Designed miniproteins, single chains, continued (3). Designs and how they scored, part 62

Each design is a single chain, and the fold is of that chain. pLDDT is the mean over its residues in the fold that is shown.

## One batch from the design tools (miniprotein)

Design m10280
Fold by ESMFold2-Fast:
Formats: C-alpha cells, sequence, structure tokens
Structure m10280 (fold): chain A 66 residues (1-66)
C-alpha cells in the first residue's frame, strides 16, 4: 500500500471515530479502490455501521498490499 493511501486511510479512521460522516465519505471517494467497494463502504457509513465500514476498509486495503 502506498504512503499516500495509508495517510488517507488513517484520516478516514479518524473521521469515523469523530463521527464526521461527510468527511469519511469524501475520503472513501479519494481511495484507489474499485467503485463497487467504495459504494459498500459508503453504504455502511450512511447506515451508521462504522464497524462494518472499518472491516470493509481493512479487507480492501489488504488487497492492495504489496
Amino acid sequence: MSPETRALAKELVDALFAGDRERAIELVRQLPLPEEVREEIIRAIEEGDYGRALELLSEALAALEP
């Protein structure tokens, strides 16, 4: 995973912990993930299921390593 992607992922986790849904969705849209995966993460955030969003994010980022 690139340092830039890692920084975006960290900001996303911080936004989720802060309850900043709009910021979290914006950060997901900036991640270099397939659109279908981004949509699933955004849906979890919109439903308030931040645990699901974090699980989906971790799985997607693992697919980008190394």
Scores: mean pLDDT 80

Design m10281
Fold by ESMFold2-Fast:
Structure m10281 (fold): chain A 90 residues (1-90)
Amino acid sequence: SLEELFKEIEEKIKEAEEKIKEAEKLLKEGKYEEAEKLLEEARKILEEVKKKLEEILSRTPETEKLKELKKRVEELLERIKKLEEELKEK
């Protein structure tokens, strides 16, 4: 069902959020290589979620829920980009 798909997407977004939080902590601890790896994993999850959301949008009208999920994914991808840029400046 569409509701089950949204639940799966939300769980994946949460997984990516936790990896980003852990990467931020590792970055503060000077564990740059471990932080980079977690950001790469989070990015992969979010790219898969983005593709899934685009697939859903092709079959159904854009709902408020779909807009919220897309915005969350875009915000998290931007957060990863900023952290990756910080890692490169070291």
Scores: mean pLDDT 84

Design m10282
Fold by ESMFold2-Fast:
Structure m10282 (fold): chain A 65 residues (1-65)
Amino acid sequence: AAAEDALAAAERALAEAVAAGKLTPRQEAAARGGLARARAFLAAGLDEGARETAESLLDWLRGQL
């Protein structure tokens, strides 16, 4: 739940940042890499790693807005 909620929030924040033109191509690629890592942790049952990765990405994305 917490990891999935954080991942969903990070995915939404990334979509908003991309739509607003706030990210460089390099930053967008890095953010997508972070989402992929968080998803991989969640798929492996590593909920804490997934949550921490997604929350760190979300905090960074909020700083870009």
Scores: mean pLDDT 83

Design m10283
Fold by ESMFold2-Fast:
Structure m10283 (fold): chain A 72 residues (1-72)
Amino acid sequence: KEKEIKEELLKEIGRAIRAIGEIIDAERELERAKREGDREAIERAEERIREAERELKEALERMKELEKELEE
C-alpha cells in the first residue's frame, strides 16, 4: 500500500512540475505577445496559463490526498 501511494505521489509531482513549466513558458509567450501587440497570441497565452494553473491545482490537491494516506 505505502509503496503504491509513493509511486502515485511521484506521478503527481511529475505532473505538477510539467504544469509549472507550461505556466513559465506560457507567461514568456504572453510577455512577447504583449510587446508585439498580438491580441490573438495574448489570448492563446492567457488560455494556456489558465489550463496549466488548473492542472497544477489538481495535481497539488491529489498530492495532498496521497500525503494523508501515507500518514495512515
Scores: mean pLDDT 84

Design m10284
Fold by ESMFold2-Fast:
Structure m10284 (fold): chain A 55 residues (1-55)
Amino acid sequence: MLSKETLEEAREVAEAIAKHNGVPLNEEGLEESLSTMSEEEVEKQVKGLKEALGL
């Protein structure tokens, strides 16, 4: 199970992407995706997305 801190960071990135695209955050879809990933995988994906988005 992912730590609270990792989940919050992933959610922030997902919210930033949703806001940039003018759509609401799909919280259910985010939870489903995160449930299949390790904490290390989530951290790597979040870092890559932040770099890609210029965050």
Scores: mean pLDDT 75

Design m10285
Fold by ESMFold2-Fast:
Order: C-alpha cells, then sequence, then structure tokens
Structure m10285 (fold): chain A 74 residues (1-74)
C-alpha cells in the first residue's frame, strides 16, 4: 500500500526526536507520501546511514500502527 501522510509524519516525528532530523531531511521524507515502503526505507538509509535494520523495521511498524490506531502504541 502507498505511504499515507499519517505514516510519513510519524516517521518524521520519530527521526526528529531520536536523530534531530533537519528541516531538509524532514521535507525529503514528507515528499515520499504516496510512494512505496521500499523507497522510504532506501531514503531513510541514505539520510540516516547509522540507523540499524532493527530500528528501521521498528520505525516502519510504528508508522503503520499510527495509521490504523492499533492498541500497541509503543
Amino acid sequence: MALTETEVEEIVRWLKEKYNASEEQQEKIRSLVGSSWEELAEKIKELFPELSEVELTSLMMRAMAAEVDLEYPD
């Protein structure tokens, strides 16, 4: 499924809180609304090469949870 604005904003929020993502980095992630999860993962790895595969997977799962208002907020 294509990336929603809610999923992208959750990712931007997490990256800002944990990695102090710049406005330019945030804008690059926001430009991926409507793109694939593969494109998002590649862009995140490009902008945050220190991010581990485990952290990337957790971030993507958190973004998906935010979109569907799941009972697993963390």
Scores: mean pLDDT 74

Design m10286
Fold by ESMFold2-Fast:
Structure m10286 (fold): chain A 60 residues (1-60)
Amino acid sequence: SMAEAEARKEEAIRLAEEGVRTGDESLLEKAERIGAELAVQGYVDLAEEVGRHIRELLAK
């Protein structure tokens, strides 16, 4: 459902932020995987939000 997809997007963003903050690459990898799964499921806009946040975090 859309609500489940949005919850997964929020989880991915939290994991990415924590991964960058702590240097734990496994959390960042999990966030990227959730984004890819959202895209495959057709939630392209949510997947793009995840990707954008990851790119912004890594650009610092």
Scores: mean pLDDT 85

Design m10287
Fold by ESMFold2-Fast:
Structure m10287 (fold): chain A 71 residues (1-71)
Amino acid sequence: LEELEEEIEKYKKKIEELKEKIKELEEKLKDPSLSEEEKKKIKLEIELLEGMIGLLEGMIAYLEREKKKLE
């Protein structure tokens, strides 16, 4: 039970890290000196990070559901 809570907390922290990375990339996109190709690459990186967050949120939901079964 405790191990599930620790794993959930780990994933939540990872999501926070990824969200911070996305904010950094969004700030980079505001740079008017970026080429269209550079902007597309940054947008793709944001999309990949958003996908990772979605996966981690799915894992948290699964673990929270499993935790509920053990309680």
Scores: mean pLDDT 83

Design m10288
Fold by ESMFold2-Fast:
Structure m10288 (fold): chain A 66 residues (1-66)
Amino acid sequence: MQEALDRQSEESRQLAREIAEDFLKALEKQLEDLKEAIEKKEEVNGLSIESLKALKESLEKSLALA
C-alpha cells in the first residue's frame, strides 16, 4: 500500500512541477507583452496605460514570490 502511494505522490509532484513551470512561463510572457504595450503607449483590450502598469507590477511581484 505505501509503495503504491509513494509512486503516485512522485507522479503528482512531477505533474505539479510541470504545471508550475507552465504557469511561470505564461506569467513571464504576459510581463513581456505588458512591457511592450506600455513602451508603445498602446491600449490593450481597452485598458489604459495606467492599468497596464498596475498589471505589470502585479505580475512582477507574482514572479518574485514564485
Scores: mean pLDDT 68

Design m10289
Fold by ESMFold2-Fast:
Structure m10289 (fold): chain A 65 residues (1-65)
Amino acid sequence: DARAHYEQGLELFEQGKYEEAVEHFEKAIALDPRFTGAWLGLAMAYAKLGKIEEAEEAYEKAKRI
């Protein structure tokens, strides 16, 4: 479910596996587009990957929920 993907994304993020964390946050968002935590996780992971524009977009989406 959305929470399981979100929690896996957080664990991968803590391990420095940012690309894999992005995949799990995206899966959480696909299941629940209003999951603010998953959008924030996606923004943080994109920022770690240097994808600043994508990080800013994800953060703005989180703020609109």
Scores: mean pLDDT 88

Design m10290
Fold by ESMFold2-Fast:
Order: C-alpha cells, then structure tokens, then sequence
Structure m10290 (fold): chain A 59 residues (1-59)
C-alpha cells in the first residue's frame, strides 16, 4: 500500500489510483515513456515500495 504522504508529495489526492501515482513518479524521474503496466506489477510484487520501483528503473 502506497502511503498517503507519498501521494501528497507528488501533488496527488489521497484517493489517487496506483496508475496515477506511478505516472507522477515517472514524470518526476524524467521517465514518462516507461511501461506503466509493467511497473505496477513490480510494485505489487514488492509490497508497493517506490524504492523497489526506482531500483527496477535504474537496472
């Protein structure tokens, strides 16, 4: 589960969808072209950790 504070730090409402969080995070990293569906799977398999998502993107 993605923490509410993380959603707010990305300028998203606390009811933002997982797709919206991933998209905002990718835009912040300068990776808007990344496969959102693939990254959502990575998040689900890593207990919704944005740190795990970051690691996946830099490998």
Amino acid sequence: KIPKEVKLSLNLPDDATLEEVVRAFLEELGRPDADIDKLIEVLKENNYSLGALLRYLVE
Scores: mean pLDDT 71

Design m10291
Fold by ESMFold2-Fast:
Structure m10291 (fold): chain A 85 residues (1-85)
Amino acid sequence: DPRKILEERIREFLENADTLSPMEQLVGSTFLLVLAKHYNLSPDLIEALEELLERARRELEEAGVEGIDETIEGAREVAELTLNE
């Protein structure tokens, strides 16, 4: 079941999030959030991904990283291509 595999991958990503860089957290949470919303996964997983995305975005903005919104849009586009058919 693709939904169960995705849910397990999201839980694993969230468990390991603190070991990832803010950029990896931003890209990963954006990508997985698109997939989670498409498959109508558990609201707790969607909320956790949204919170991680917002935290990562703030950390990158505080660090003076440019192109954050462009990075988010790129990750969304890649996720949407994965859902292509």
Scores: mean pLDDT 86

Design m10292
Fold by ESMFold2-Fast:
Structure m10292 (fold): chain A 67 residues (1-67)
Amino acid sequence: GEAERRAIREEAAALQAAGYASLTHGKALGAEAEEVDDDTARAVVRTVGGEVELLIDRKTGEISELE
């Protein structure tokens, strides 16, 4: 539903902010998030040095880096 899509966008924004603070030190070019299923989201953080791809388990809150 609409509320669920809003929650996904808020989660993506939080992950983007964390990526900016942790990975880029102000050099982030952008971030994109995509829902894979009800319990899983995927995010890509773009930096001047390349892209970092993250898999997020929405049930446990675990974040894993993908290559």
Scores: mean pLDDT 59

Design m10293
Fold by ESMFold2-Fast:
Structure m10293 (fold): chain A 63 residues (1-63)
Amino acid sequence: ISAEEAREIGRRHADILRNEFGFSDQDVVDALLTAARHFEAQGRLEAARALRELAREIEEEAK
């Protein structure tokens, strides 16, 4: 999985969590950071970095 692919999947997941499940922006950020830790544990460092960057962007947009 590429960094670009991970970011795209993360964005779609964030939209689903917010729109269908009523998750707050903080809940979405927490979910993305959890996924990033999972990718990091699997040695997928680029994917993990992309998800952490996306989480930071969402947190900044929420302010």
Scores: mean pLDDT 79

Design m10295
Fold by ESMFold2-Fast:
Parts: C-alpha cells; sequence; structure tokens
Structure m10295 (fold): chain A 51 residues (1-51)
C-alpha cells in the first residue's frame, strides 16, 4: 500500500540521518509527486534528494 511504502522510505531516510519528521515529509512528497505510484516513489525520492 502507499502508506506501507511511505513508512519504508521514511525509515530508510532516518537511517541516513534525517529526522523522523523530515523523513515522513519527504516520503509523502515522493509518493505525491509519483501520483501514488509505488513503483515510481523510490525513483522520485532519489531524484528529490539529488536536488
Amino acid sequence: SPESIAAVMARALVDRGYSAADARALAHQALERAGGNVYQAGVTLRAMLAE
């Protein structure tokens, strides 16, 4: 589900040193930018972090 993928992405960001709040916001933003497409969410997140 989108919520499960957002939780997994947020956890990975926390492991990279992001705060829980920032990680959750970034994961949600990536899903929103991907139009809820879980297959694109990870790619979108990586692109956002490269900015």
Scores: mean pLDDT 80

Design m10296
Fold by ESMFold2-Fast:
Structure m10296 (fold): chain A 65 residues (1-65)
Amino acid sequence: MEELRRKFVEKVRQHAPELRAAGVEVRIEGDEVLIRASTPEAQQRAADIFREVAEEAAKELGVEL
């Protein structure tokens, strides 16, 4: 779903400062999100944020993930 993907990418952009502070490098190219985490803690933080924003985007669109 293009609309869900667009909303997800938008929310990831809004959380980019938190991801960078946690040691996660985030690159957004169009509809693609590229992630590089240097530690297990950074990787877990990225996973938690992406899960949260995906759930929030799905909820706003009335879609189940």
Scores: mean pLDDT 74

Design m10297
Fold by ESMFold2-Fast:
Structure m10297 (fold): chain A 62 residues (1-62)
Amino acid sequence: MKALAEAIKDYTATSPDELTLKKGDKLLILELVDGEHVLAESLETGEKGLVPKSVLKLLSVE
């Protein structure tokens, strides 16, 4: 299930598999990886990577 989300704060990637985000960035959640992380695509850059769920707010689900 794809979901639209927004970064609620700036986040700097701590590993090569993570996305760096700016507060207000829009993302498409592609899949849930574990209880703490999602695989997402940045709608700003087109990059895909892991993002902590704690830095996102859900906008819509499809």
Scores: mean pLDDT 79

Design m10298
Fold by ESMFold2-Fast:
Structure m10298 (fold): chain A 66 residues (1-66)
Amino acid sequence: PALPGRLVVTAVKDYTATSPDELSIKVGDKIQVLEPVSETRVRAKNLDTGEEGLVPSTYLGEGTLV
């Protein structure tokens, strides 16, 4: 079952995945934050591409639950 709200943020920097577990993002992409993995990384889904993976939290802007 889906959660009632999701945190969606806009990517503020380009990030290229360096491993298969990471997510590539581009500035302006809509990113759904799924869960924090560490203080520096989150598991996220790129809503524009449908891909899911780990991304550095510093590459994500401020967001609101939607």
Scores: mean pLDDT 74

Design m10299
Fold by ESMFold2-Fast:
Structure m10299 (fold): chain A 86 residues (1-86)
Amino acid sequence: MLTPEQIEELRNTPPEELTTDPISGLPLSSGPSVRLPSGFIFHVSSLIGYIIKTKSNKDPISGEEIPESFIEEIKQKLKNGEWGKL
């Protein structure tokens, strides 16, 4: 579980310096990734897994509600194969 200090550090990190998925700890380059409205970047598979487990549309780091339209777009892109197989 990320500490509040780690969450703040990630929030203040420029996108160009974000090289790892905060949920899995894997390199962002190792698979498909998506930027949330909060500015944080996650692996698509990690983000979907987190949403399913928590049964909430909240950003794992900021706690902000992710719009349902954004979640639907992610699901639609998965269905269309835009990110390949997860």
Scores: mean pLDDT 68

Design m10300
Fold by ESMFold2-Fast:
Structure m10300 (fold): chain A 80 residues (1-80)
Amino acid sequence: MQLTEKELAFGEDLGAVLRRYAPRIPADFRLELRWEDGKLTVKLTAGPSPEARALAEEIARDLQKIAEKYGIDLEVEITL
C-alpha cells in the first residue's frame, strides 16, 4: 500500500482512538481494516452482545469524525 503523509497522520489518530477504547474491548471483539483506492473500510465484529454493539457504534462514530477531519472516505461495517 502507498500511504501519503495525510493518510499516515489519519492512521496515527485512528490508532489513538483504538488505544482509548482498548480497555473496554471484549476479547472476542474483532477489528479488520482494508485500504483500497483511498477508501478505508473498517469491519467491527462485535458479536450479539448489546453492550459490544453499542461500543462498536461508539468507535464507528469517533472514526467517522477523524475521517471527516482528514477528508478520508470511510465505510464502517458492524457485524454480529
Scores: mean pLDDT 77

Design m10301
Fold by ESMFold2-Fast:
Structure m10301 (fold): chain A 61 residues (1-61)
Amino acid sequence: PKPSEEEIRESLALMYGGILLSNEPEASVEEIAEAVRRKGRELGLSEEQIERLVEHARERA
């Protein structure tokens, strides 16, 4: 069984929140977005999926 794209999105969203909490005072939104993009590529997501994911995470923030 392989993870679904939805599962990967939720995982990245959780990581995004964790990174924000850890690097709150120093981390810019741009730096966090780049970290999420990098992680998405490592997980095998397409660039289109990654961009959608980053935008979705920013909406939640």
Scores: mean pLDDT 64

Design m10302
Fold by ESMFold2-Fast:
Structure m10302 (fold): chain A 63 residues (1-63)
Amino acid sequence: SLKEEIQKQAADASAEYLVEELRETTDPARIAVLARRAEELLKDPLVSEEMKERLRRTLEELA
C-alpha cells in the first residue's frame, strides 16, 4: 500500500541520516548514542536490507 511504501521510505531516510552522522561525528559520546540508535534500526522491519547493510558496515568501521 502507499502508506507502507511511505513508512519504508521514512525508515530508510532515518537510516541514511544515521550513516552520514556516524561517518562525520568525532565526539565519542555522540557516536555511542548514534550507534545505539543504529542498532535499533537494524531490528526495524521497515528498514531495507540495503540500508541495514550500510548501517552494519558503518558500525564495523567504528569497532
Scores: mean pLDDT 83

Design m10304
Fold by ESMFold2-Fast:
Structure m10304 (fold): chain A 68 residues (1-68)
Amino acid sequence: DRRLLEAAVRSAVEAGLPEEVAREVAERGLRAGLDPAGIARRMAQTLIDTGAASNERASEAARRAYRE
């Protein structure tokens, strides 16, 4: 659970999202009761919304969260 969360944060940072923002999204998702998949989806949407990554990069971040 937390390993997938950390992988999602790392992937988001690599895709250009600031670590502080990535951690905030992840922590908020956990408090809202989202599972790791839901958190990864929120992270991908945050990357798109901020313009920090294209849809391709956001998709890669989500895939990494599932693989690690």
Scores: mean pLDDT 67

Design m10305
Fold by ESMFold2-Fast:
Structure m10305 (fold): chain A 101 residues (1-101)
Amino acid sequence: DKAFEGSIETIRYYAEKLGFKEVADKVIELAKSEKEKRPAVASHAAGAFYHLVRAKEGTPEEAKRHYELARQHLQRMVEISGEKGKEAAELLEKAADEVLA
């Protein structure tokens, strides 16, 4: 699936900027387990990683906005996912707390 492959590339790219390669690898593995929901779960994970990078690199005002967008992507992962996608969202949420704490 081209959409899934693009999301995986995006996850790896932005996670590397955050120092979260191990988290990205686990999130990707868990997302792969979601069957037909896999592209949507991976897409929201990619969005979360993207907005976390923008939050880390931006002004305080931009950081707040991008953090809220990252949270929305994490929430969508939980809503659309089975157990493995929810586990992926939890791992990514813990990583987000470390970036912006």
Scores: mean pLDDT 80

Design m10306
Fold by ESMFold2-Fast:
Structure m10306 (fold): chain A 91 residues (1-91)
Amino acid sequence: EWRKALAEGLKAYENGDYEKAIEYFKRAIELDPDSELAPTAYFLLGQAYEKLGKYDEAIEAYRKAAEISRRLNIGDPEVFEKKAEEAEKKK
């Protein structure tokens, strides 16, 4: 279930296992791409990519979070866009 995948990803992230966190966050997105938590899953995916220095992947994830947030009218897409801009400056 997508909620379990998201929770496992967060545990991996907090444990510093960013590669495992990425796998779980991708799994959560695959299980329910239209979920109200899809923007959150993409945002967390971007955070995990940044921890690994994978800025291009982080930027893509943040932009996906903003796009879905805007489409579903959930959260603040500008927050995700700002994270993408910050990651772009680190390249």
Scores: mean pLDDT 83

Design m10307
Fold by ESMFold2-Fast:
Structure m10307 (fold): chain A 92 residues (1-92)
Amino acid sequence: MSPEERVLQAMAAVEAALRAALPTLPPEEAARAERLLGEASDAIVRFVETGDPAAAERAIALLEELRALALAHGLTDLAALLDALIAEVRAL
């Protein structure tokens, strides 16, 4: 599996886990989580397309913020999947 395919697989797992967790979050935190993942996804796409290190750093920062939100709400499985995704983005 290519590094890019690993990032896509990790992203899909995070998206599925977040979707399952959304009903357990307060509406404001659910909206924030969806925005953070959307912005991180856009930053990953930009990094893949341009090689811009700032895009990779932005993606990691957004994913770390989403991980902090997940941990604050006891979403341990989502936090573990986010750790895996962050590692794959760093390996690109």
Scores: mean pLDDT 87

Design m10308
Fold by ESMFold2-Fast:
Structure m10308 (fold): chain A 66 residues (1-66)
Amino acid sequence: MAKVTATGLDASGATAVALLGIGTPGATAKVYPDGTVVVEGELSEEDAEAIKDAAESSGGKAKVER
C-alpha cells in the first residue's frame, strides 16, 4: 500500500491529480476543500511517481508514503 498527498494545487491541478488517481487500478482518490488531493491504495512505484510528477507539474507539492 502507498499514499500520495498533493498540496498547493489550484482547482485545475487538483482535478488532474484526482483523475490520474481514479484511473489507477486499486487506488482511491480524495479531494479536500483546500485543494489537497490524497491518492491511496495498492500503488506501484511507477504509479506513485506518476501521481507525484503530475502534482509537481501543476505547481503543487507531493509526498509519497509507503
Scores: mean pLDDT 79

Design m10309
Fold by ESMFold2-Fast:
Structure m10309 (fold): chain A 54 residues (1-54)
Amino acid sequence: SLEEAREELRRFYLEQLKRNIKNADKSTLETILKRLRFAGAPPEVIEELEKILK
């Protein structure tokens, strides 16, 4: 289903975030944030990324 596909994408981007967050530049984090928003990530994850981008 579409929801299952979105959940799979969300998990994929969260795993990429875990790997990239330590060395990611602002541009990379902004791209991940946009992808997570599209995939319907939990609000707490979005909030955490927005704090890093400040």
Scores: mean pLDDT 71

Design m10310
Fold by ESMFold2-Fast:
Structure m10310 (fold): chain A 80 residues (1-80)
Amino acid sequence: ADLEEARRHLQLGQLAFDNGDYKTAAEHFDKAYEHALKAGDLRLAAFSLEQLAKAYEKLGDYEKAEEYRKKAEELRKKAE
């Protein structure tokens, strides 16, 4: 369930991002991250945070984007 929900939110977030709705994209990428963590999928959680960082860059929130990118990097190291 959580893995399917993470994938669903990633898809919805990407659709919102492609349409220029970066706020909605960020919301979906955040939910994807939460569900990926619940599923124990650290690689998917890291990917979700990378997408969340991109959404925040588009929103002009460079500090949040950098925080999410660093957190994603740590999760990727943990997943390897």
Scores: mean pLDDT 89

Design m10311
Fold by ESMFold2-Fast:
Structure m10311 (fold): chain A 64 residues (1-64)
Amino acid sequence: VKELLYRAAKMAAETALLNGESVEDALEIAKQAIRAVASNLGIDVPDEEIERIAKEAVEEVLKA
């Protein structure tokens, strides 16, 4: 489950950054992707976990 959320966040962040969005906007887009996947799976993910996963995904994309 966490791996699926992370992959969704990473893909969203990569797309946003490739389109010239800021790091802050990429983070928000990644958080939205996590929420969409969680909703589709019928699971409730705390905001703190969403924030953490999104930050990790954005940081990994920036290092690549």
Scores: mean pLDDT 81

Design m10312
Fold by ESMFold2-Fast:
Formats: structure tokens, C-alpha cells, sequence
Structure m10312 (fold): chain A 88 residues (1-88)
């Protein structure tokens, strides 16, 4: 449905934002407490977005945008975890 397409677009845009934020954090070189807290926040938001994308895929298994949102959310999770591993 058009509603599910628009919902998936929203998820993709949010996921892109999280990937960009995580990449910027990695590029900053900050590995202290502030970077750790920001990475934890990105991780939490990306995990929530992954769940929303998975739910949409259960409702609409052929929704390519929802699948893309899931892939991007998983990328944001990976990047956030990379920062967290570097911060101790």
C-alpha cells in the first residue's frame, strides 16, 4: 500500500541519519566517555529502527524500502558497536 511505502521511506531516512552520525563519530577520533555515550544512543535508536523495519517486513515481505531500512539499521548498529569497542 502507499501507506506502507511512505512508512518505509521514513524508516530509510532515519536509518541514513544514524549511519551518517555513526560514521561522523568514527571520523571524529573521539573515543572518550562522550563518544561512548553517543555511540550507546545511536545503538539504541538503530536497534529500535531495526525492530520497526522487521515488523514492516512481516506485514509486507516484498517491501524493498523496508528491507533497505533494515540493512541500513544493521549497518548503524555495526558502526556504533565499532565505536563502543574502541572506547572500552
Amino acid sequence: SLEKILRAIGLVLRAIGLVLDAEALLASGDRGEAARRRAEEILREAEELREEAEELLEEDPENELARRALELAEEAIRLAREVLAATG
Scores: mean pLDDT 88

Design m10313
Fold by ESMFold2-Fast:
Structure m10313 (fold): chain A 71 residues (1-71)
Amino acid sequence: VTPAEAARAIGERAYAAGDYEAAAVAFHISGQLYEEQGDLAAASEAYRRAGEALERLGLHDAAAQFYARAA
């Protein structure tokens, strides 16, 4: 398991548990690690998931930044 995959798994588990703050952080880290690996599709998905977690927290402006980064 790569660090990017591990961070993504942590994010998925946190999101399922309703810990949206931990989910947003983990998905952000996962996205950065996938970018470093050149996996832009996986990075885009991770940033989108970070945005979704931030929307759950009511942080709409922060979510928009991650959606823009996912594009």
Scores: mean pLDDT 87

Design m10314
Fold by ESMFold2-Fast:
Structure m10314 (fold): chain A 117 residues (1-117)
Amino acid sequence: AVDAAAAEANAGMQSAHGVSALLRATGTEAREVEPGVALATVRVLARTAANEEVETEIRLLLSGGGVHPGSGLERLEWDVARARAIAEALAAAIDARELTAPELAAELVRALLALRG
């Protein structure tokens, strides 16, 4: 639980403010930003608080530098393959069902923990 919360906090999730639901994934990308730091991007069709459908993206900056000691993620080298695995896991979760922002956060924690072992 504590390790999962630390992993979530250190992923640096950035999403569009005012999104009430994520309806489907429309694409995924992963790239290296600098050695050991990768950016995972999920393009999504989302519903806003105003009940409008918009295309937006979720960007996750993945690095070991801020992770809680003992989580195992502080020693993980973030590369394009790992960033892609996170993006694809989140896209699959969104496509399986309509997700709220808290539900997406829970799926991110699950994807991060899966990379530990």
Scores: mean pLDDT 67

Design m10315
Fold by ESMFold2-Fast:
Structure m10315 (fold): chain A 57 residues (1-57)
Amino acid sequence: SAARERRIAERLAALEPAIREAAEGIGRALGLDEEGTERWREMLLDAERWVLERELA
């Protein structure tokens, strides 16, 4: 529903700083470049969306 998608978007927006920080931490730990760090951010964001889609079902 539109209301469910709005709640997911709001929760993801609230989590964006933590997801960015986690991806930057992984990038530093693994010696990744900016592209590699951004790919980890995308993967973490996708995983959180997957969880929220099930949590807010």
Scores: mean pLDDT 85

Design m10316
Fold by ESMFold2-Fast:
Structure m10316 (fold): chain A 76 residues (1-76)
Amino acid sequence: SARLELALAGLRAAKKAVDQGDYDTAIEILENLKLAVPELKEKVDKAIQAIRDGNYDEAKKLLDETIAELEAQLAA
């Protein structure tokens, strides 16, 4: 659960940064999250790429989907 809680905290912080237009901070959080939770690398890389492409709505969607998946795991 500590790993899931860490991942959720990071993903929520990254989404908040995207919502605030702080894209550099969002990318930094997500890059650090890949190092801390390598299992999320593929999903996090897609979110980083969406931010880099200026597709912020897609980035938020990808982050929301990943958050929902991890919240479901934590509830089980």
Scores: mean pLDDT 87

Design m10317
Fold by ESMFold2-Fast:
Structure m10317 (fold): chain A 69 residues (1-69)
Amino acid sequence: SPEALEESGRRLIEAIEKLEEEGLASEKQLEAKERIEEALEKGDVEALKEAIIEASMEILKLAVERAVS
């Protein structure tokens, strides 16, 4: 549902904000957060889906990079 998608977007925003607070957020993660915030404000479901996928991939990439470093 659109409501479940909005909930997912808000959780990703919170996760990225926590990383930013700790000085660990990448520029791409901050950009992905801004895209989620913009999509939520506009009520653009397609943009929100795309932004959630992007943010999730950037978080996964960070986890993989930390595991191989």
Scores: mean pLDDT 80

